# Ledger of designs, part 83: designed miniproteins, single chains, continued (4)

Each design is a single chain, and the fold is of that chain. pLDDT is the mean over its residues in the fold that is shown.

## One batch from the design tools (miniprotein)

Design m14875
Fold by ESMFold2-Fast:
Structure m14875 (fold): chain A 86 residues (1-86)
Amino acid sequence: MKEELRKHFEETLETFERDFAQLQALAAAQPNDQQLRQQIIDGLQRALPGLEKVKEFLKEQGLDDLAKRVDEFIEKVKAFIAQLKA
């Protein structure tokens, strides 16, 4: 069970990281699109509480390495939101 849970969250996190990289590329390709920028900000801000809950759950399961990886991902998302707001 714990190995299956680990694989599931590793795959889920890889998907989130890939999708985030695509959002960064999209924002870079459309630097003057204020509407798109706001949509990305709103979407990422809405996702943050869910990521915090996933981090909490992973810690409770003793998957501290994955919880740290989610925490690092949350910080990257927050940094990107701050960059887009500048």
Scores: mean pLDDT 85

Design m14876
Fold by ESMFold2-Fast:
Structure m14876 (fold): chain A 94 residues (1-94)
Amino acid sequence: SMEAREVMKEVVELGKEAIKYISEGRIPAAIGQILRMIGLELDFLSKNPGTEEAKKFEELYKVILEEFLKVMRGEISEEEAIKIIEEKAKEILG
């Protein structure tokens, strides 16, 4: 749905901002964006349990969180993490 697409786009932007904040050493700001992302996901899942959109949202959220944690551990660059997130967003939202 159009509403689901808008919420998923917002979650992608919050995830990308969190990764940028980690690269800048702004840990509290990064955590703040992740908490906002979690809040949006939980709200969406509670209103749309077991739907195809909920499944896509969970897949997108999982990728964003995995890439965020890799950047925090110094395993990949900000640029690589953002590219992976954007590619997954295109796959799910395209």
Scores: mean pLDDT 85

Design m14877
Fold by ESMFold2-Fast:
Structure m14877 (fold): chain A 55 residues (1-55)
Amino acid sequence: SDVCAKAETFVNKVLAKDGNFKGISLPAALSDTLIEYISAEQYDDARKAVKAYCS
């Protein structure tokens, strides 16, 4: 899905230290989960959330 591609881009930008990840539009439930993990610096958990959504 297009959301899957956007979520992968979101996580990749965060891991690249690109603050523009906040400009990517995702479903609220997914974006809230990813922002929560990112704020806690739990990037592996953010990746797992994306993978679960995309699989």
Scores: mean pLDDT 76

Design m14878
Fold by ESMFold2-Fast:
Structure m14878 (fold): chain A 84 residues (1-84)
Amino acid sequence: MDKEKLKKLLEEFEKLVKEGYELIKELGNNKEYELEIEILEGMALIVVGIAKLTNDYSFAIEMLEKILKKLKELIEKIKKEKEK
């Protein structure tokens, strides 16, 4: 179950990353928001790498859930910027 849960979180994360980049393009490209997404992508990659090396999927799931929450907050912030 842990591997499957991690996979689903990664799928959600990848969908939100794509949505975020599309929103940034609509704003005329904001380098700060692009860098924030890149940082979150890097953090997710590190977390997944640790899970694969240690087989500690529970810890990776917890960390990825926090990263996903931050990405959702960032996308909401970008959407509010677009509505102005």
Scores: mean pLDDT 82

Design m14879
Fold by ESMFold2-Fast:
Structure m14879 (fold): chain A 87 residues (1-87)
Amino acid sequence: MLEEVREAGEKLKSKDPKVQIEAVRKLLDAIDSPDLEVRREAARYLGYALKHEKNREVQLIAIAGVLRAVATDDPEVIEAVIEGMKE
């Protein structure tokens, strides 16, 4: 799971919008993981996507992912979103 999240994070840099959309959807789903390390890593990439992505569909899914991350009420997950936005 953690490796899949990291692969999805790298796929956000793809020039193919379909690949970027699949990647950001996987990151959104990973926020619901019982593994804190998986949730934190996914949250970081969602923050990155929100700041850097130009594709409207990717941006909307990233917004949904960030809102879900905040809804966890987990300070480590919320901080990971903020750190991703700084990158």
Scores: mean pLDDT 83

Design m14880
Fold by ESMFold2-Fast:
Structure m14880 (fold): chain A 65 residues (1-65)
Amino acid sequence: METAVAIVITAETLEVEREFGEAAAERFQKELLKAQKEKGLSVDEMNALGRELKERLRREAEAAA
């Protein structure tokens, strides 16, 4: 459902903001919203995509260190 997906996107974006900062959170939120509009992902699929994107952000942070 749209409402449940919106809650997931908001919660995941806040976690990314706390861990990686505002710029990363904006990119993360845009990716999730794009996937929702293009693919119509379920809550479980959005959670899986969110975890994949966070893993990418961690790898980028480690590679940049």
Scores: mean pLDDT 78

Design m14881
Fold by ESMFold2-Fast:
Structure m14881 (fold): chain A 60 residues (1-60)
Amino acid sequence: MQALRDYYIQNNMTNGIRAIDGDDDYFRDVAAEFGIDVSTVRTRARNGIAAAIADLAARQ
């Protein structure tokens, strides 16, 4: 988690930081944009973060 968050900070990836921090407004905005439920966005973000952490670790 922390390594991915630090990576997003270093690269000014604000949306990635908001997703990691569990920003409710961010998830609502994404849900509205794609016409899906907020709980679905949260689940996908959580799974995506886990996959991104694994990918980042594999690249080191």
Scores: mean pLDDT 69

Design m14882
Fold by ESMFold2-Fast:
Structure m14882 (fold): chain A 108 residues (1-108)
Amino acid sequence: KKTIIQLLKSKVDYLKKNVKNMSVEEIKAQLDFINTLLHQLYLEAKLAGASEDLLQQIQDQVDEINDLSRKAVEAAKKGDWEEVQKLVDEIEKKANKTIDLYKKALDE
């Protein structure tokens, strides 16, 4: 059974490796799923009793990834694959930071 962290990492890695061969609809669907998993990390951190400051840090990362996801979809619609790859790489970086904050919330 994959943990939520393993599933998130798997989905981000899949997107990074395959994004140039995906339709705009497929890219949007993958990013929507990634953002759903990130919101679940926030809710689990909250249920684990994470501090308001730590929850705000997680929420800020989730909001930034949501914004980058919208930009990636718009770049894909324009056929700007260099910008899409750059935005996906930034999403990976911020997703890893969100995972680190989540682990801190769980004392890992």
Scores: mean pLDDT 88

Design m14883
Fold by ESMFold2-Fast:
Structure m14883 (fold): chain A 98 residues (1-98)
Amino acid sequence: EEQKKIDEEVKKLLDEAGRHIVEARNALDAGDYDAMAEHFRKAAEYVEKANKLKPSPYLKKAIEHFRKASEAARAGDRDAAWQHLDEAVSYLAKAIEE
């Protein structure tokens, strides 16, 4: 069934985004803001690919917050990067529950 193949591909893309979220958290704990920004950018790219296959308002909001988290990380704003990461993860959880 084509829908099952789409759901499996979306899951794989969101799992890859999740891996980059973990690496971004590790980079944050290490104080590596450049690595943190790159991992947030990669997470946004994987969520964008998932949204193209199966559009969701929650995935769109997650993408916006991952991009803002990446920008905050590049600016060295740890608190803003963390807040946007938290919002992005919250929206990803809502998208997965659909």
Scores: mean pLDDT 86

Design m14884
Fold by ESMFold2-Fast:
Structure m14884 (fold): chain A 69 residues (1-69)
Amino acid sequence: GPRPPITPEQILALLQAFPGRRFTVRELARLLGFEDWRDAEALLRELEAQGRVEFVGPRSPDALVRLAA
């Protein structure tokens, strides 16, 4: 059957649990169980639009993501 949807709130919870750790989009996708890193990027785009996260570097699987201050 289809995978249960991964929420933006689960991404925020992971980043908040490890405030000193930098994550790539690919690493977040792998840790949260996305099959395609682009699905993780789409949720991160939503969070960036809300001012909750920022990208450090180009929008790619190697881009770093952190909580917005």
Scores: mean pLDDT 75

Design m14885
Fold by ESMFold2-Fast:
Structure m14885 (fold): chain A 81 residues (1-81)
Amino acid sequence: KVHKLSPEKEKEYRELAREAIERARRIVEEEGKRRGLSESELVARLTGAELRVIGLYVDAVLYGLSVEEFRERLEEFVEAV
């Protein structure tokens, strides 16, 4: 069960995912400075954040989530970083 995305919707999903990754990166870097996280801990958190956003993007593509639903899921993820 896979939904086909229109080209404009795919572009929108890619932009939202990119913005979410950038926001998560900033949050992780800020927290890392505040808490004195090691380089390996920062890399692990950044990698985890990127993989989670990719997972949300894949779900949006495969299950045909609305742009609004995808945005909400990304926002919830960013708040949890």
Scores: mean pLDDT 77

Design m14886
Fold by ESMFold2-Fast:
Structure m14886 (fold): chain A 65 residues (1-65)
Amino acid sequence: SGIDKRVEEMVNRLKLSPEAVDVLRQSLTLHAAVQAARKGDLAKAAALLATLSPDYQKLVARALK
């Protein structure tokens, strides 16, 4: 998938940890949800957001410090 390709490119470029890879996948999923909402596909946006884990919210908060 396009997400998997971007994750592999970033892992190779930035030497990301497995935890950072999961955060990147979550961030790309969030971006896809925003794009779906922008196109008016609110059902698809809601479904994508529902796949986000609470654990990844904590990891993102720590990474953005």
Scores: mean pLDDT 70

Design m14887
Fold by ESMFold2-Fast:
Structure m14887 (fold): chain A 115 residues (1-115)
Amino acid sequence: SVSLEELLDIMLRAGKEANDQETVQLVEEAKEILDRIRELNEERDRALEENDLERAQQLRDELLRLSSQLTRTLYKALEGLLSNPAVMSKLSEEEQKLLEELYEFLKKVVEGELA
């Protein structure tokens, strides 16, 4: 199994090697959202330990918004990347398959099939 962070690193490398600035920017935005999600998950865990249920609920609502934003940003990045032959040529067959599998998963989420 490959982590989302490893997939983002593959996308960032391929985008940079192909000089695809739009893919690079979207992947960097996705990384920033993912880092923020990690920070808020830690804050939510602390709120739950302190029995601050009101704060925990506020953090959960923010996490749901950021998760939706991450999904949309990743979907847009993959749509652009997978349609760009210059970027695709920088990926191994295994890396291409992993990114195509992620794209199909995100497509179902965006279309509401996994919502």
Scores: mean pLDDT 88

Design m14888
Fold by ESMFold2-Fast:
Structure m14888 (fold): chain A 55 residues (1-55)
Amino acid sequence: MELSEEQNKAGAEAAREGARAAVLEGSEKGRDLGWQLLKEAGLSREEARKAGGGP
């Protein structure tokens, strides 16, 4: 499923950008919401943290 994986990654990246915007809002709730949205997009918490640069 090489091509399906690529399409799935594009969707995950869009969700990641939205989640990042919520995190950048600077609220604790925004950060938690961001991580949850990334997880729902098929990313694990580990991958979500890696995408955010890792605290």
Scores: mean pLDDT 60

Design m14889
Fold by ESMFold2-Fast:
Structure m14889 (fold): chain A 70 residues (1-70)
Amino acid sequence: SENEEAIKKGEEAIAQLQKRRDQSTNPEVKEFLSRLIKTMEWLIEKTRAGDKVALEQLKIQIDLAESLLS
């Protein structure tokens, strides 16, 4: 389903963001990535609960994360 695909992509993006956070020596970058990870985790849980607005926001955050990981 669309929800399952977005959740999967979000979880994959979170794993990559966690790796980038852990490898960073810059505390501002670590804080930024930690906040993004927390936001995406929250949106994934809301999407699992059937929140359509959360699904659309999750897609936007996935696009942002993919841009940062490029």
Scores: mean pLDDT 88

Design m14890
Fold by ESMFold2-Fast:
Structure m14890 (fold): chain A 85 residues (1-85)
Amino acid sequence: MKYRPSEKVLEILRQVGETREVLTPGEIEAYLHTYLLREKLYDPEDPTVVDLRGTPLEEITGKSRVTFDELMDVILSQSTEVPVE
């Protein structure tokens, strides 16, 4: 299964060098993880938690703090599914 993320998510992925508009969940996860590490958004005391305050991801999720799994769920729920046959 592949997904076309929302335009706001695609803008974030472009900042880490991803220019494709249709990606697998694993590809989205890898580039998103790269973005989160670059912007230093992981909580240093709890690496399962991401602080989204003041980032485009706060606007996308409507939340200031989420787990990575919750963030991925929101992104995929806002994405269009593209079947790979």
Scores: mean pLDDT 81

Design m14891
Fold by ESMFold2-Fast:
Structure m14891 (fold): chain A 93 residues (1-93)
Amino acid sequence: MDAVRAAAGVLDTLVGRAWGAYGGGKLTSDDVTEAINIANRAGELLDKHYESKPDLVAQLADRLRQILATTDDVKEAIRKVGEAVKEAEKQAS
């Protein structure tokens, strides 16, 4: 539960940063859509697996937090979060 809530907050921050960068002319609407799609996939994975795979959920939450804490470029943050979610989806299968 704590890991899910922490990750959800990080994903909300990513989407908010994507919208801000879009408004500033730094991202396209497609980049924002990608951020939203990644956040939705991550949210579904976290919600589905938080009871059955708590270690996977905790590892993903920590990785998402670290990416957003250490990646200033929003487009690069979207890319890195997407890679983290894809790897977690593979591990969840």
Scores: mean pLDDT 84

Design m14892
Fold by ESMFold2-Fast:
Structure m14892 (fold): chain A 93 residues (1-93)
Amino acid sequence: PGLAVARDIANAGVQAARDAYEKGLSPEEAARVAFDTVVEKALEAIKNGEATLESARLAVTMTARRVQRELGVPQEFADKLKEEAIKRIEEEV
Protein backbone atom coordinates (compact mmCIF):
# COMPACT_ATOMS: atom_id res chain seq x y z
CA PRO A 1 0.00 0.00 0.00
CA GLY A 2 1.81 3.08 -1.34
CA LEU A 3 -0.06 5.55 0.88
CA ALA A 4 1.16 3.91 4.11
CA VAL A 5 4.81 3.89 2.96
CA ALA A 6 4.51 7.52 1.78
CA ARG A 7 3.13 8.56 5.19
CA ASP A 8 5.93 6.73 7.04
CA ILE A 9 8.60 8.43 4.90
CA ALA A 10 6.97 11.87 5.29
CA ASN A 11 6.64 11.33 9.07
CA ALA A 12 10.36 10.51 9.33
CA GLY A 13 11.24 13.72 7.45
CA VAL A 14 8.95 15.93 9.52
CA GLN A 15 10.21 14.39 12.78
CA ALA A 16 13.81 15.11 11.71
CA ALA A 17 12.78 18.70 10.89
CA ARG A 18 11.11 19.08 14.31
CA ASP A 19 14.26 17.85 16.07
CA ALA A 20 16.42 20.26 14.03
CA TYR A 21 14.09 23.19 14.80
CA GLU A 22 14.11 22.38 18.54
CA LYS A 23 17.95 22.34 18.42
CA GLY A 24 17.95 25.91 17.06
CA LEU A 25 17.86 25.63 13.25
CA SER A 26 15.68 28.11 11.33
CA PRO A 27 12.38 26.92 9.75
CA GLU A 28 14.09 26.98 6.32
CA GLU A 29 17.08 24.95 7.60
CA ALA A 30 14.71 22.49 9.33
CA ALA A 31 12.72 22.14 6.07
CA ARG A 32 15.95 21.22 4.23
CA VAL A 33 16.60 18.51 6.85
CA ALA A 34 13.06 17.18 6.26
CA PHE A 35 13.54 16.88 2.48
CA ASP A 36 17.05 15.38 2.80
CA THR A 37 15.63 12.75 5.19
CA VAL A 38 12.67 12.04 2.86
CA VAL A 39 14.99 11.59 -0.17
CA GLU A 40 17.27 9.19 1.76
CA LYS A 41 14.34 7.14 3.13
CA ALA A 42 12.52 7.07 -0.22
CA LEU A 43 15.61 5.85 -2.11
CA GLU A 44 16.22 3.15 0.53
CA ALA A 45 12.58 1.99 0.33
CA ILE A 46 12.66 1.90 -3.50
CA LYS A 47 15.92 -0.10 -3.50
CA ASN A 48 14.38 -2.57 -1.01
CA GLY A 49 11.23 -2.97 -3.14
CA GLU A 50 9.05 -1.38 -0.42
CA ALA A 51 8.13 1.80 -2.35
CA THR A 52 7.50 2.96 -5.91
CA LEU A 53 8.49 6.26 -7.52
CA GLU A 54 4.82 7.31 -7.15
CA SER A 55 4.94 6.61 -3.37
CA ALA A 56 8.17 8.65 -3.12
CA ARG A 57 6.59 11.60 -4.95
CA LEU A 58 3.59 11.41 -2.61
CA ALA A 59 5.89 11.41 0.45
CA VAL A 60 7.70 14.53 -0.87
CA THR A 61 4.34 16.24 -1.54
CA MET A 62 3.12 15.43 2.01
CA THR A 63 6.39 16.78 3.42
CA ALA A 64 6.04 20.09 1.52
CA ARG A 65 2.53 20.58 2.93
CA ARG A 66 3.57 19.74 6.49
CA VAL A 67 6.65 22.01 6.65
CA GLN A 68 4.41 24.88 5.49
CA ARG A 69 1.77 24.17 8.17
CA GLU A 70 3.98 23.11 11.09
CA LEU A 71 7.11 25.27 10.60
CA GLY A 72 5.59 28.25 8.74
CA VAL A 73 7.83 27.79 5.69
CA PRO A 74 6.65 29.87 2.69
CA GLN A 75 4.86 27.93 -0.08
CA GLU A 76 7.33 28.94 -2.82
CA PHE A 77 10.32 27.78 -0.74
CA ALA A 78 8.62 24.46 0.10
CA ASP A 79 7.67 23.98 -3.59
CA LYS A 80 11.30 24.58 -4.64
CA LEU A 81 12.58 21.99 -2.14
CA LYS A 82 9.84 19.60 -3.33
CA GLU A 83 10.93 19.96 -6.99
CA GLU A 84 14.61 19.47 -6.04
CA ALA A 85 13.78 16.38 -3.93
CA ILE A 86 11.70 14.77 -6.71
CA LYS A 87 14.51 15.43 -9.21
CA ARG A 88 17.08 13.83 -6.87
CA ILE A 89 14.91 10.71 -6.46
CA GLU A 90 14.21 10.43 -10.22
CA GLU A 91 17.94 10.74 -11.08
CA GLU A 92 18.89 7.93 -8.63
CA VAL A 93 16.29 5.29 -9.73
Scores: mean pLDDT 88

Design m14893
Fold by ESMFold2-Fast:
Structure m14893 (fold): chain A 74 residues (1-74)
Amino acid sequence: APSQEQMTQGALELIEILAPHLSDAQLERVLIHIFREADAAGLDVDAIAAALKAAFPQLTPVIDRARARYLAER
């Protein structure tokens, strides 16, 4: 299983690579998958979401929407 640091860094790198090429709806799906994988590994999903918003403040609406949807599907 990945560590908290490994998952956070992987998420940051993946979003940096993908965000210029994906729609908001596609980014939301990618973020939901990241949050599900982090939760399944017993990691702090809120810390990952906070790190993503700090690195990509322009993506705050899509990150918050993905987080809300992930929580609603539990």
Scores: mean pLDDT 86

Design m14894
Fold by ESMFold2-Fast:
Structure m14894 (fold): chain A 82 residues (1-82)
Amino acid sequence: SKVKELKEKAKKLLEESKRHLEETGRYNAESNAAYNDTSLSPRERIRLSSDLAVKAIHHAALSVANRNEAEKLLKEAKELEE
């Protein structure tokens, strides 16, 4: 049914959102580690930390987008069932 299809698509989007949230945490941790790495030059620390922080922001945006899309699909499914 259309309801089952919408729920299945929403489930996959929520799983992808969770994966992107985990990647956000990983890149933020790596960014902090790079910024505090005293074996690197100040310039290298800033460059690497900034690159990793940008990747974290990208994954955070994808997590939010996928969650919002999943919520819309679940709302549509609910309206079709009731």
Scores: mean pLDDT 90

Design m14895
Fold by ESMFold2-Fast:
Structure m14895 (fold): chain A 88 residues (1-88)
Amino acid sequence: DKIKKIGEEAATLAQRLLFDAGLPGQALLVRDKILEFANKAKSGEEVKKAAVEATRDALRQAGVPDEEIDRIVKELEEGVKKIMEKAK
């Protein structure tokens, strides 16, 4: 239950960050990937890693520069860490 809630909030955050980057199609796909992975994840840390990887891959496929990818991914990772702290 806590892991699923972390996944739902992480998916929402990743969707927002990708929408803000001008990638609405990728935002929906990444949201769904994070939600599906959260159903199989054993920890919030696994959800965080999956969310970061899915978001980074989507940004790379869209041709976003590495510097901006690193900025967005850092914001996502810190956001998910805060979500995990709240889910304790």
Scores: mean pLDDT 85

Design m14896
Fold by ESMFold2-Fast:
Structure m14896 (fold): chain A 62 residues (1-62)
Amino acid sequence: MEYRVTAELRGDTAPLEPRTVDLPKVSRGEALAAAGQAILEAVRKHPEVTGITEARVRIEPT
């Protein structure tokens, strides 16, 4: 089954753009790892955000 992983973050200074990763075959562990990487990438691209106040992760079949 193919899954789409979406990470949506709210920073203390600005909302961050959602990040998506499409996975063609995954275990639960792979889906969680992809979500973690999407969050880290979003934070890395926004150095103006000094704190993350909310993180929402969705894992959906496509």
Scores: mean pLDDT 64

Design m14897
Fold by ESMFold2-Fast:
Structure m14897 (fold): chain A 65 residues (1-65)
Amino acid sequence: SALEELIEILKEKEGLSEEEAERKAKGFVEALRSDDPVIRAVALHEIKEVAGEERGEELARRLSA
């Protein structure tokens, strides 16, 4: 799933524990589903920073669905 993929990226790229990566990934899902376009834009930007431009955009689309 997109959530599991983001958790693994956060563990590898930021050195987070399983629990820390899961909390952060779930926070991104909530932010992407926010009614505030600024909160959504910030979450998308942060996902792209950690996963890369193309992969981050794909993950954000899958997570917001």
Scores: mean pLDDT 86

Design m14898
Fold by ESMFold2-Fast:
Structure m14898 (fold): chain A 100 residues (1-100)
Amino acid sequence: SMEKELEEAKKILEEILKEADEEGKELYEAVLKGDQEKIREYTKELFGEEAVINPNLSEEEREIAAYAMLVEYLKATGGRGEEAEKALLIVIEYLRRKKA
């Protein structure tokens, strides 16, 4: 059942990412690639404060950070941010259990 919940959560995140506008997708990709300048630019414009991503994150941790930024973008712009957050929390919980 937990494996099915993870699979469903991943599908929801992928679908929300596909439906996101160009700005939301660009912010997600900037975080995935560790483009600190683009991240600062977008976060200053959207949230009024410059943010940076830890450059020492693993690829898996960067993907989580990218979805977390997409969640905040969608909440700020009236998209499916709460659904994306619920799905992301399921993914984070599964990864915590893998590390134990």
Scores: mean pLDDT 82

Design m14899
Fold by ESMFold2-Fast:
Structure m14899 (fold): chain A 74 residues (1-74)
Amino acid sequence: SAVLEEIERILEEMVELVEKNPHVSEEEKQRLRKNAESAKETAKKMSEEEQRLLLRIARHEFRELKEEIERLLK
């Protein structure tokens, strides 16, 4: 599913952004990686409608995260 592949890509990019950020603790990085892996497994069990909702949420969260990081890294 193209929707599922896009969700997985966004989650992976979010984790990479956080892992390379010096302002994020090691503990929080580990939590986020586990959450991303859990989200991928959950997404595989979702209906198409639920996957589309998750994709919208993931895109919104990724945008917010990128904007926040851009503000912190002046």
Scores: mean pLDDT 78

Design m14900
Fold by ESMFold2-Fast:
Structure m14900 (fold): chain A 59 residues (1-59)
Amino acid sequence: MLNEEELEKAARNAGLAYAGMYPQVDPEEAARVALEFLRKNPEATDGEVLQAARDALGA
């Protein structure tokens, strides 16, 4: 199981990846959405985290 530090790291990486695909999106906002999703769904795949960010931020 990922601890809080690993979840924050995964969320930051997901936020940066998402912002790389959609440069109009703030990577810090994407990371925040990813972190909240991962805290509720710690077993989520990278694709599920990115979909949650897309749904919240509108790509």
Scores: mean pLDDT 74

Design m14901
Fold by ESMFold2-Fast:
Structure m14901 (fold): chain A 70 residues (1-70)
Amino acid sequence: QPVFRDDDPILRLAKEKGLSLEEVQEVVRRATEAGIEAMDKAMKAGLTPEEAIRVGYEAALKAVEEFIES
C-alpha cells in the first residue's frame, strides 16, 4: 500500500543519529534532488516511468546514506 510511511529508513536513521528537525528536512531535500536527477536521467535513457521511479528511489536512498554516514 504505497503511502508515505513514518517507519522509513530515513526517519529511523535520523532519530538514531539524533538529528534535529532541520537536519531531517535537509536530508529529505537532498534525497529528493538526487531522486529527481536520477529519474530524469533514466527517462532520457528511454526507461518507462515505473523504471525511472525505481532508479530515483535507489538514488534517494543512496543520498540519505551518504548524508547521514558521512
Scores: mean pLDDT 72

Design m14902
Fold by ESMFold2-Fast:
Structure m14902 (fold): chain A 67 residues (1-67)
Amino acid sequence: SDAEIAAAAQAALEADPIVESATVRVVDGHVQVTIKFKRTPSGEEIRAALDRASEAAGGALPRPAPP
C-alpha cells in the first residue's frame, strides 16, 4: 500500500547518518519527501539517500511509465 511504501522509504532515510529527520507521504500518486539534514548535503549525498530509500521500498514505488 502507499502507506507501507512511504513508511519503508521514511525508515531508510531516517537510518541515513546525515539525516536528522525525514517525512515521506504519497499524494495523488506522487511521492513527496521532506528531509532535514544534520549538515548541508552535497548533490551526491541527496541522490544516495533517495536511492537507499527507493531500494528499501523494494522498488514498490509507482513504476514510472516507460518513455
Scores: mean pLDDT 71

Design m14903
Fold by ESMFold2-Fast:
Structure m14903 (fold): chain A 62 residues (1-62)
Amino acid sequence: MLSKEQIELRLLTLETMLGGTETLLERLQANPSAPQSVIDEVEQEARTLREQIEELKRLLQE
């Protein structure tokens, strides 16, 4: 089990990583030459990070 402080620190880390991933996704989507498979991979990474963030938020809500 994680303490509240550990969950809050993990959330900060994951939210920072998500921000970077979303920035990369925006750049890829703005490039018409970017392969769809690469865009899909980055979208999958963003989804995984969002799922982890939501799970930690649920732990804070009990």
Scores: mean pLDDT 82

Design m14904
Fold by ESMFold2-Fast:
Structure m14904 (fold): chain A 85 residues (1-85)
Amino acid sequence: MSGEELVEAALAAAEAGDVAAAVAAARALVAYYRETGDEEPLRRARLELGVLEGILEIKEALGLDDAASRAALAAARAALRVLEV
């Protein structure tokens, strides 16, 4: 799997609220960085998941959140914690 495919997988899993899949993709991104030294997919994943987290936090603050958005926020946060390397 390419670094780009792993970034897309992490974001898609987070948007779907799939914590396990988002964490698995984030771990694969960290493994890719350790194998290749390529920081770009890791930086892109942090940026895109951070933007998603921000949007979902704003929704929660405005009372516009639902079960799906809360699950997505949990998945994005779990993935971001893995990416803190």
Scores: mean pLDDT 86

Design m14905
Fold by ESMFold2-Fast:
Structure m14905 (fold): chain A 91 residues (1-91)
Amino acid sequence: SGEEAHQALLGLADEALGLLEADPSVPEELREEARRLLEEIRATDPSNAEEVRANLERLIELLRRLAEAVPEHRDYFERQAEELRRWREEL
């Protein structure tokens, strides 16, 4: 459901941001983008499946860019993106 996908999105985005804030090698631009995206996800109505899907796509793309920018955490970001892709397919 959209609500379940939204909860997964919130959890994965929050965990990813925690990792980014703990690592000073992460570009500040990507950290700020992650903070903004988490705020937008929090403001989303979980019953709006189209907005939840859009947020899934945005986080998947951000994780792809993070995997390229921070290769030491690539496996982590790729696993998170794969989890989000599974949720997207169920919407």
Scores: mean pLDDT 84

Design m14906
Fold by ESMFold2-Fast:
Structure m14906 (fold): chain A 95 residues (1-95)
Amino acid sequence: MDEVKKEIEKIVKEALEKIKQIEETESNRIRANHESISVGSTAGQKIVDLVNKLDPELGEKVEEILSKGIGDAAVNLDVSKLIKALEEVVKLVNE
């Protein structure tokens, strides 16, 4: 579990850094949102797959958080929903 927690933290950190770079460099809000959603979806799939191998019940909770955050970010054009979901997953896995 501890090694998996560190790997999830690394995946989330790398995803958040990519999202930040997109927000800083892409002036088109729709394009920035789409690119950030792509980053978040890719990271989310890796996290869900990793958690499901160790704790399927936790994996279901993680998938629900990420799916909701990704959906809300896409519908509202608000990347903060995706960022919050990724941060919530790290907190959940570490508790």
Scores: mean pLDDT 83

Design m14907
Fold by ESMFold2-Fast:
Structure m14907 (fold): chain A 68 residues (1-68)
Amino acid sequence: SLSLEEIVARGLAVLLDEDPALRSARLAAAHEMIELYKETKSELVKEAIERALRESRDPAVRAELEKL
């Protein structure tokens, strides 16, 4: 099984990718990271998710910030 840290690292890498072919994967990763943000007690994980959503070059991913 993947650790929480490995899951977060993989999700954040997908969110920050700029490839148009990965658009659907980025939106799926954004949804998963938002659910993790709501469930996690780790301030470090919450801050990492917020930064990745904010710094994404995909405007649709940045729009997902409103769900936090």
Scores: mean pLDDT 79

Design m14908
Fold by ESMFold2-Fast:
Structure m14908 (fold): chain A 75 residues (1-75)
Amino acid sequence: LTPEELERLLAERERYLEENASKGPEAVARLLRLTLRLVRGDESARAELEELAAEVGRPDIVAEADRIVAEYRAL
């Protein structure tokens, strides 16, 4: 994917997330928003993601987000 195609894909995913955020748990919406920020290169989202993982008692969340980021960046 070109940077333009990737940004378009991320914008579409973010729009879908916001349209459906009220239909699910807030923690899941927060996880997805932080992961999308990491895909865009916003490394400040990593600290927030680590805080969320600690808050919900699931350290695997950080590793899962890193896998998703790697998959999107490989496209």
Scores: mean pLDDT 75

Design m14909
Fold by ESMFold2-Fast:
Structure m14909 (fold): chain A 90 residues (1-90)
Amino acid sequence: SPRAREFIARAAINVADVAIKEAEKLGMPELVELARKLRDTAERFLAGQVSVEDLIKTLEELAKKAEEAGLDNIVRMARITIDLARGALE
């Protein structure tokens, strides 16, 4: 549904924006790049240009690197957004 797409996309953009801010503050360029990739993917998902599976994959990549960095809030936000996106596949 268009409403579900918009909601999931906005959630993913929010995860990306929080992750960019925290990663920049901590001087973690690899995590900044992954978060920017998520932001681009989420905007392209909102525009109907990428699949929900591509969005989930990018969220999983960010969550893994955030977990390795001890950014528990980013991990939690990403996992919630993945669950929302997976619900849209059903």
Scores: mean pLDDT 88

Design m14910
Fold by ESMFold2-Fast:
Structure m14910 (fold): chain A 88 residues (1-88)
Amino acid sequence: SAEQEELERLLEALEQLRRDLERLRELVERGEVSLEDALRGVERGLASLEQLEAYVKRFPGAGEVLRRIEELRRELEELRRELEARLA
């Protein structure tokens, strides 16, 4: 169905965001990105996930997408906390 194809595309997009998060953590650990720029990236990611969650809640069968959004949000919130602590 069109809804299933959309949910599959969203799962692929979330997997890419997960990979981007992993790369960002590596860049932070190596000192190859500023903590401020990394924090801005994390905040943009969290805002994107909030918008995506609101959007997908309209779809029947969005449970797997919502689960992946929650997992990724927790990882981004943890990284945000770590970056904010280093900037304090």
Scores: mean pLDDT 86

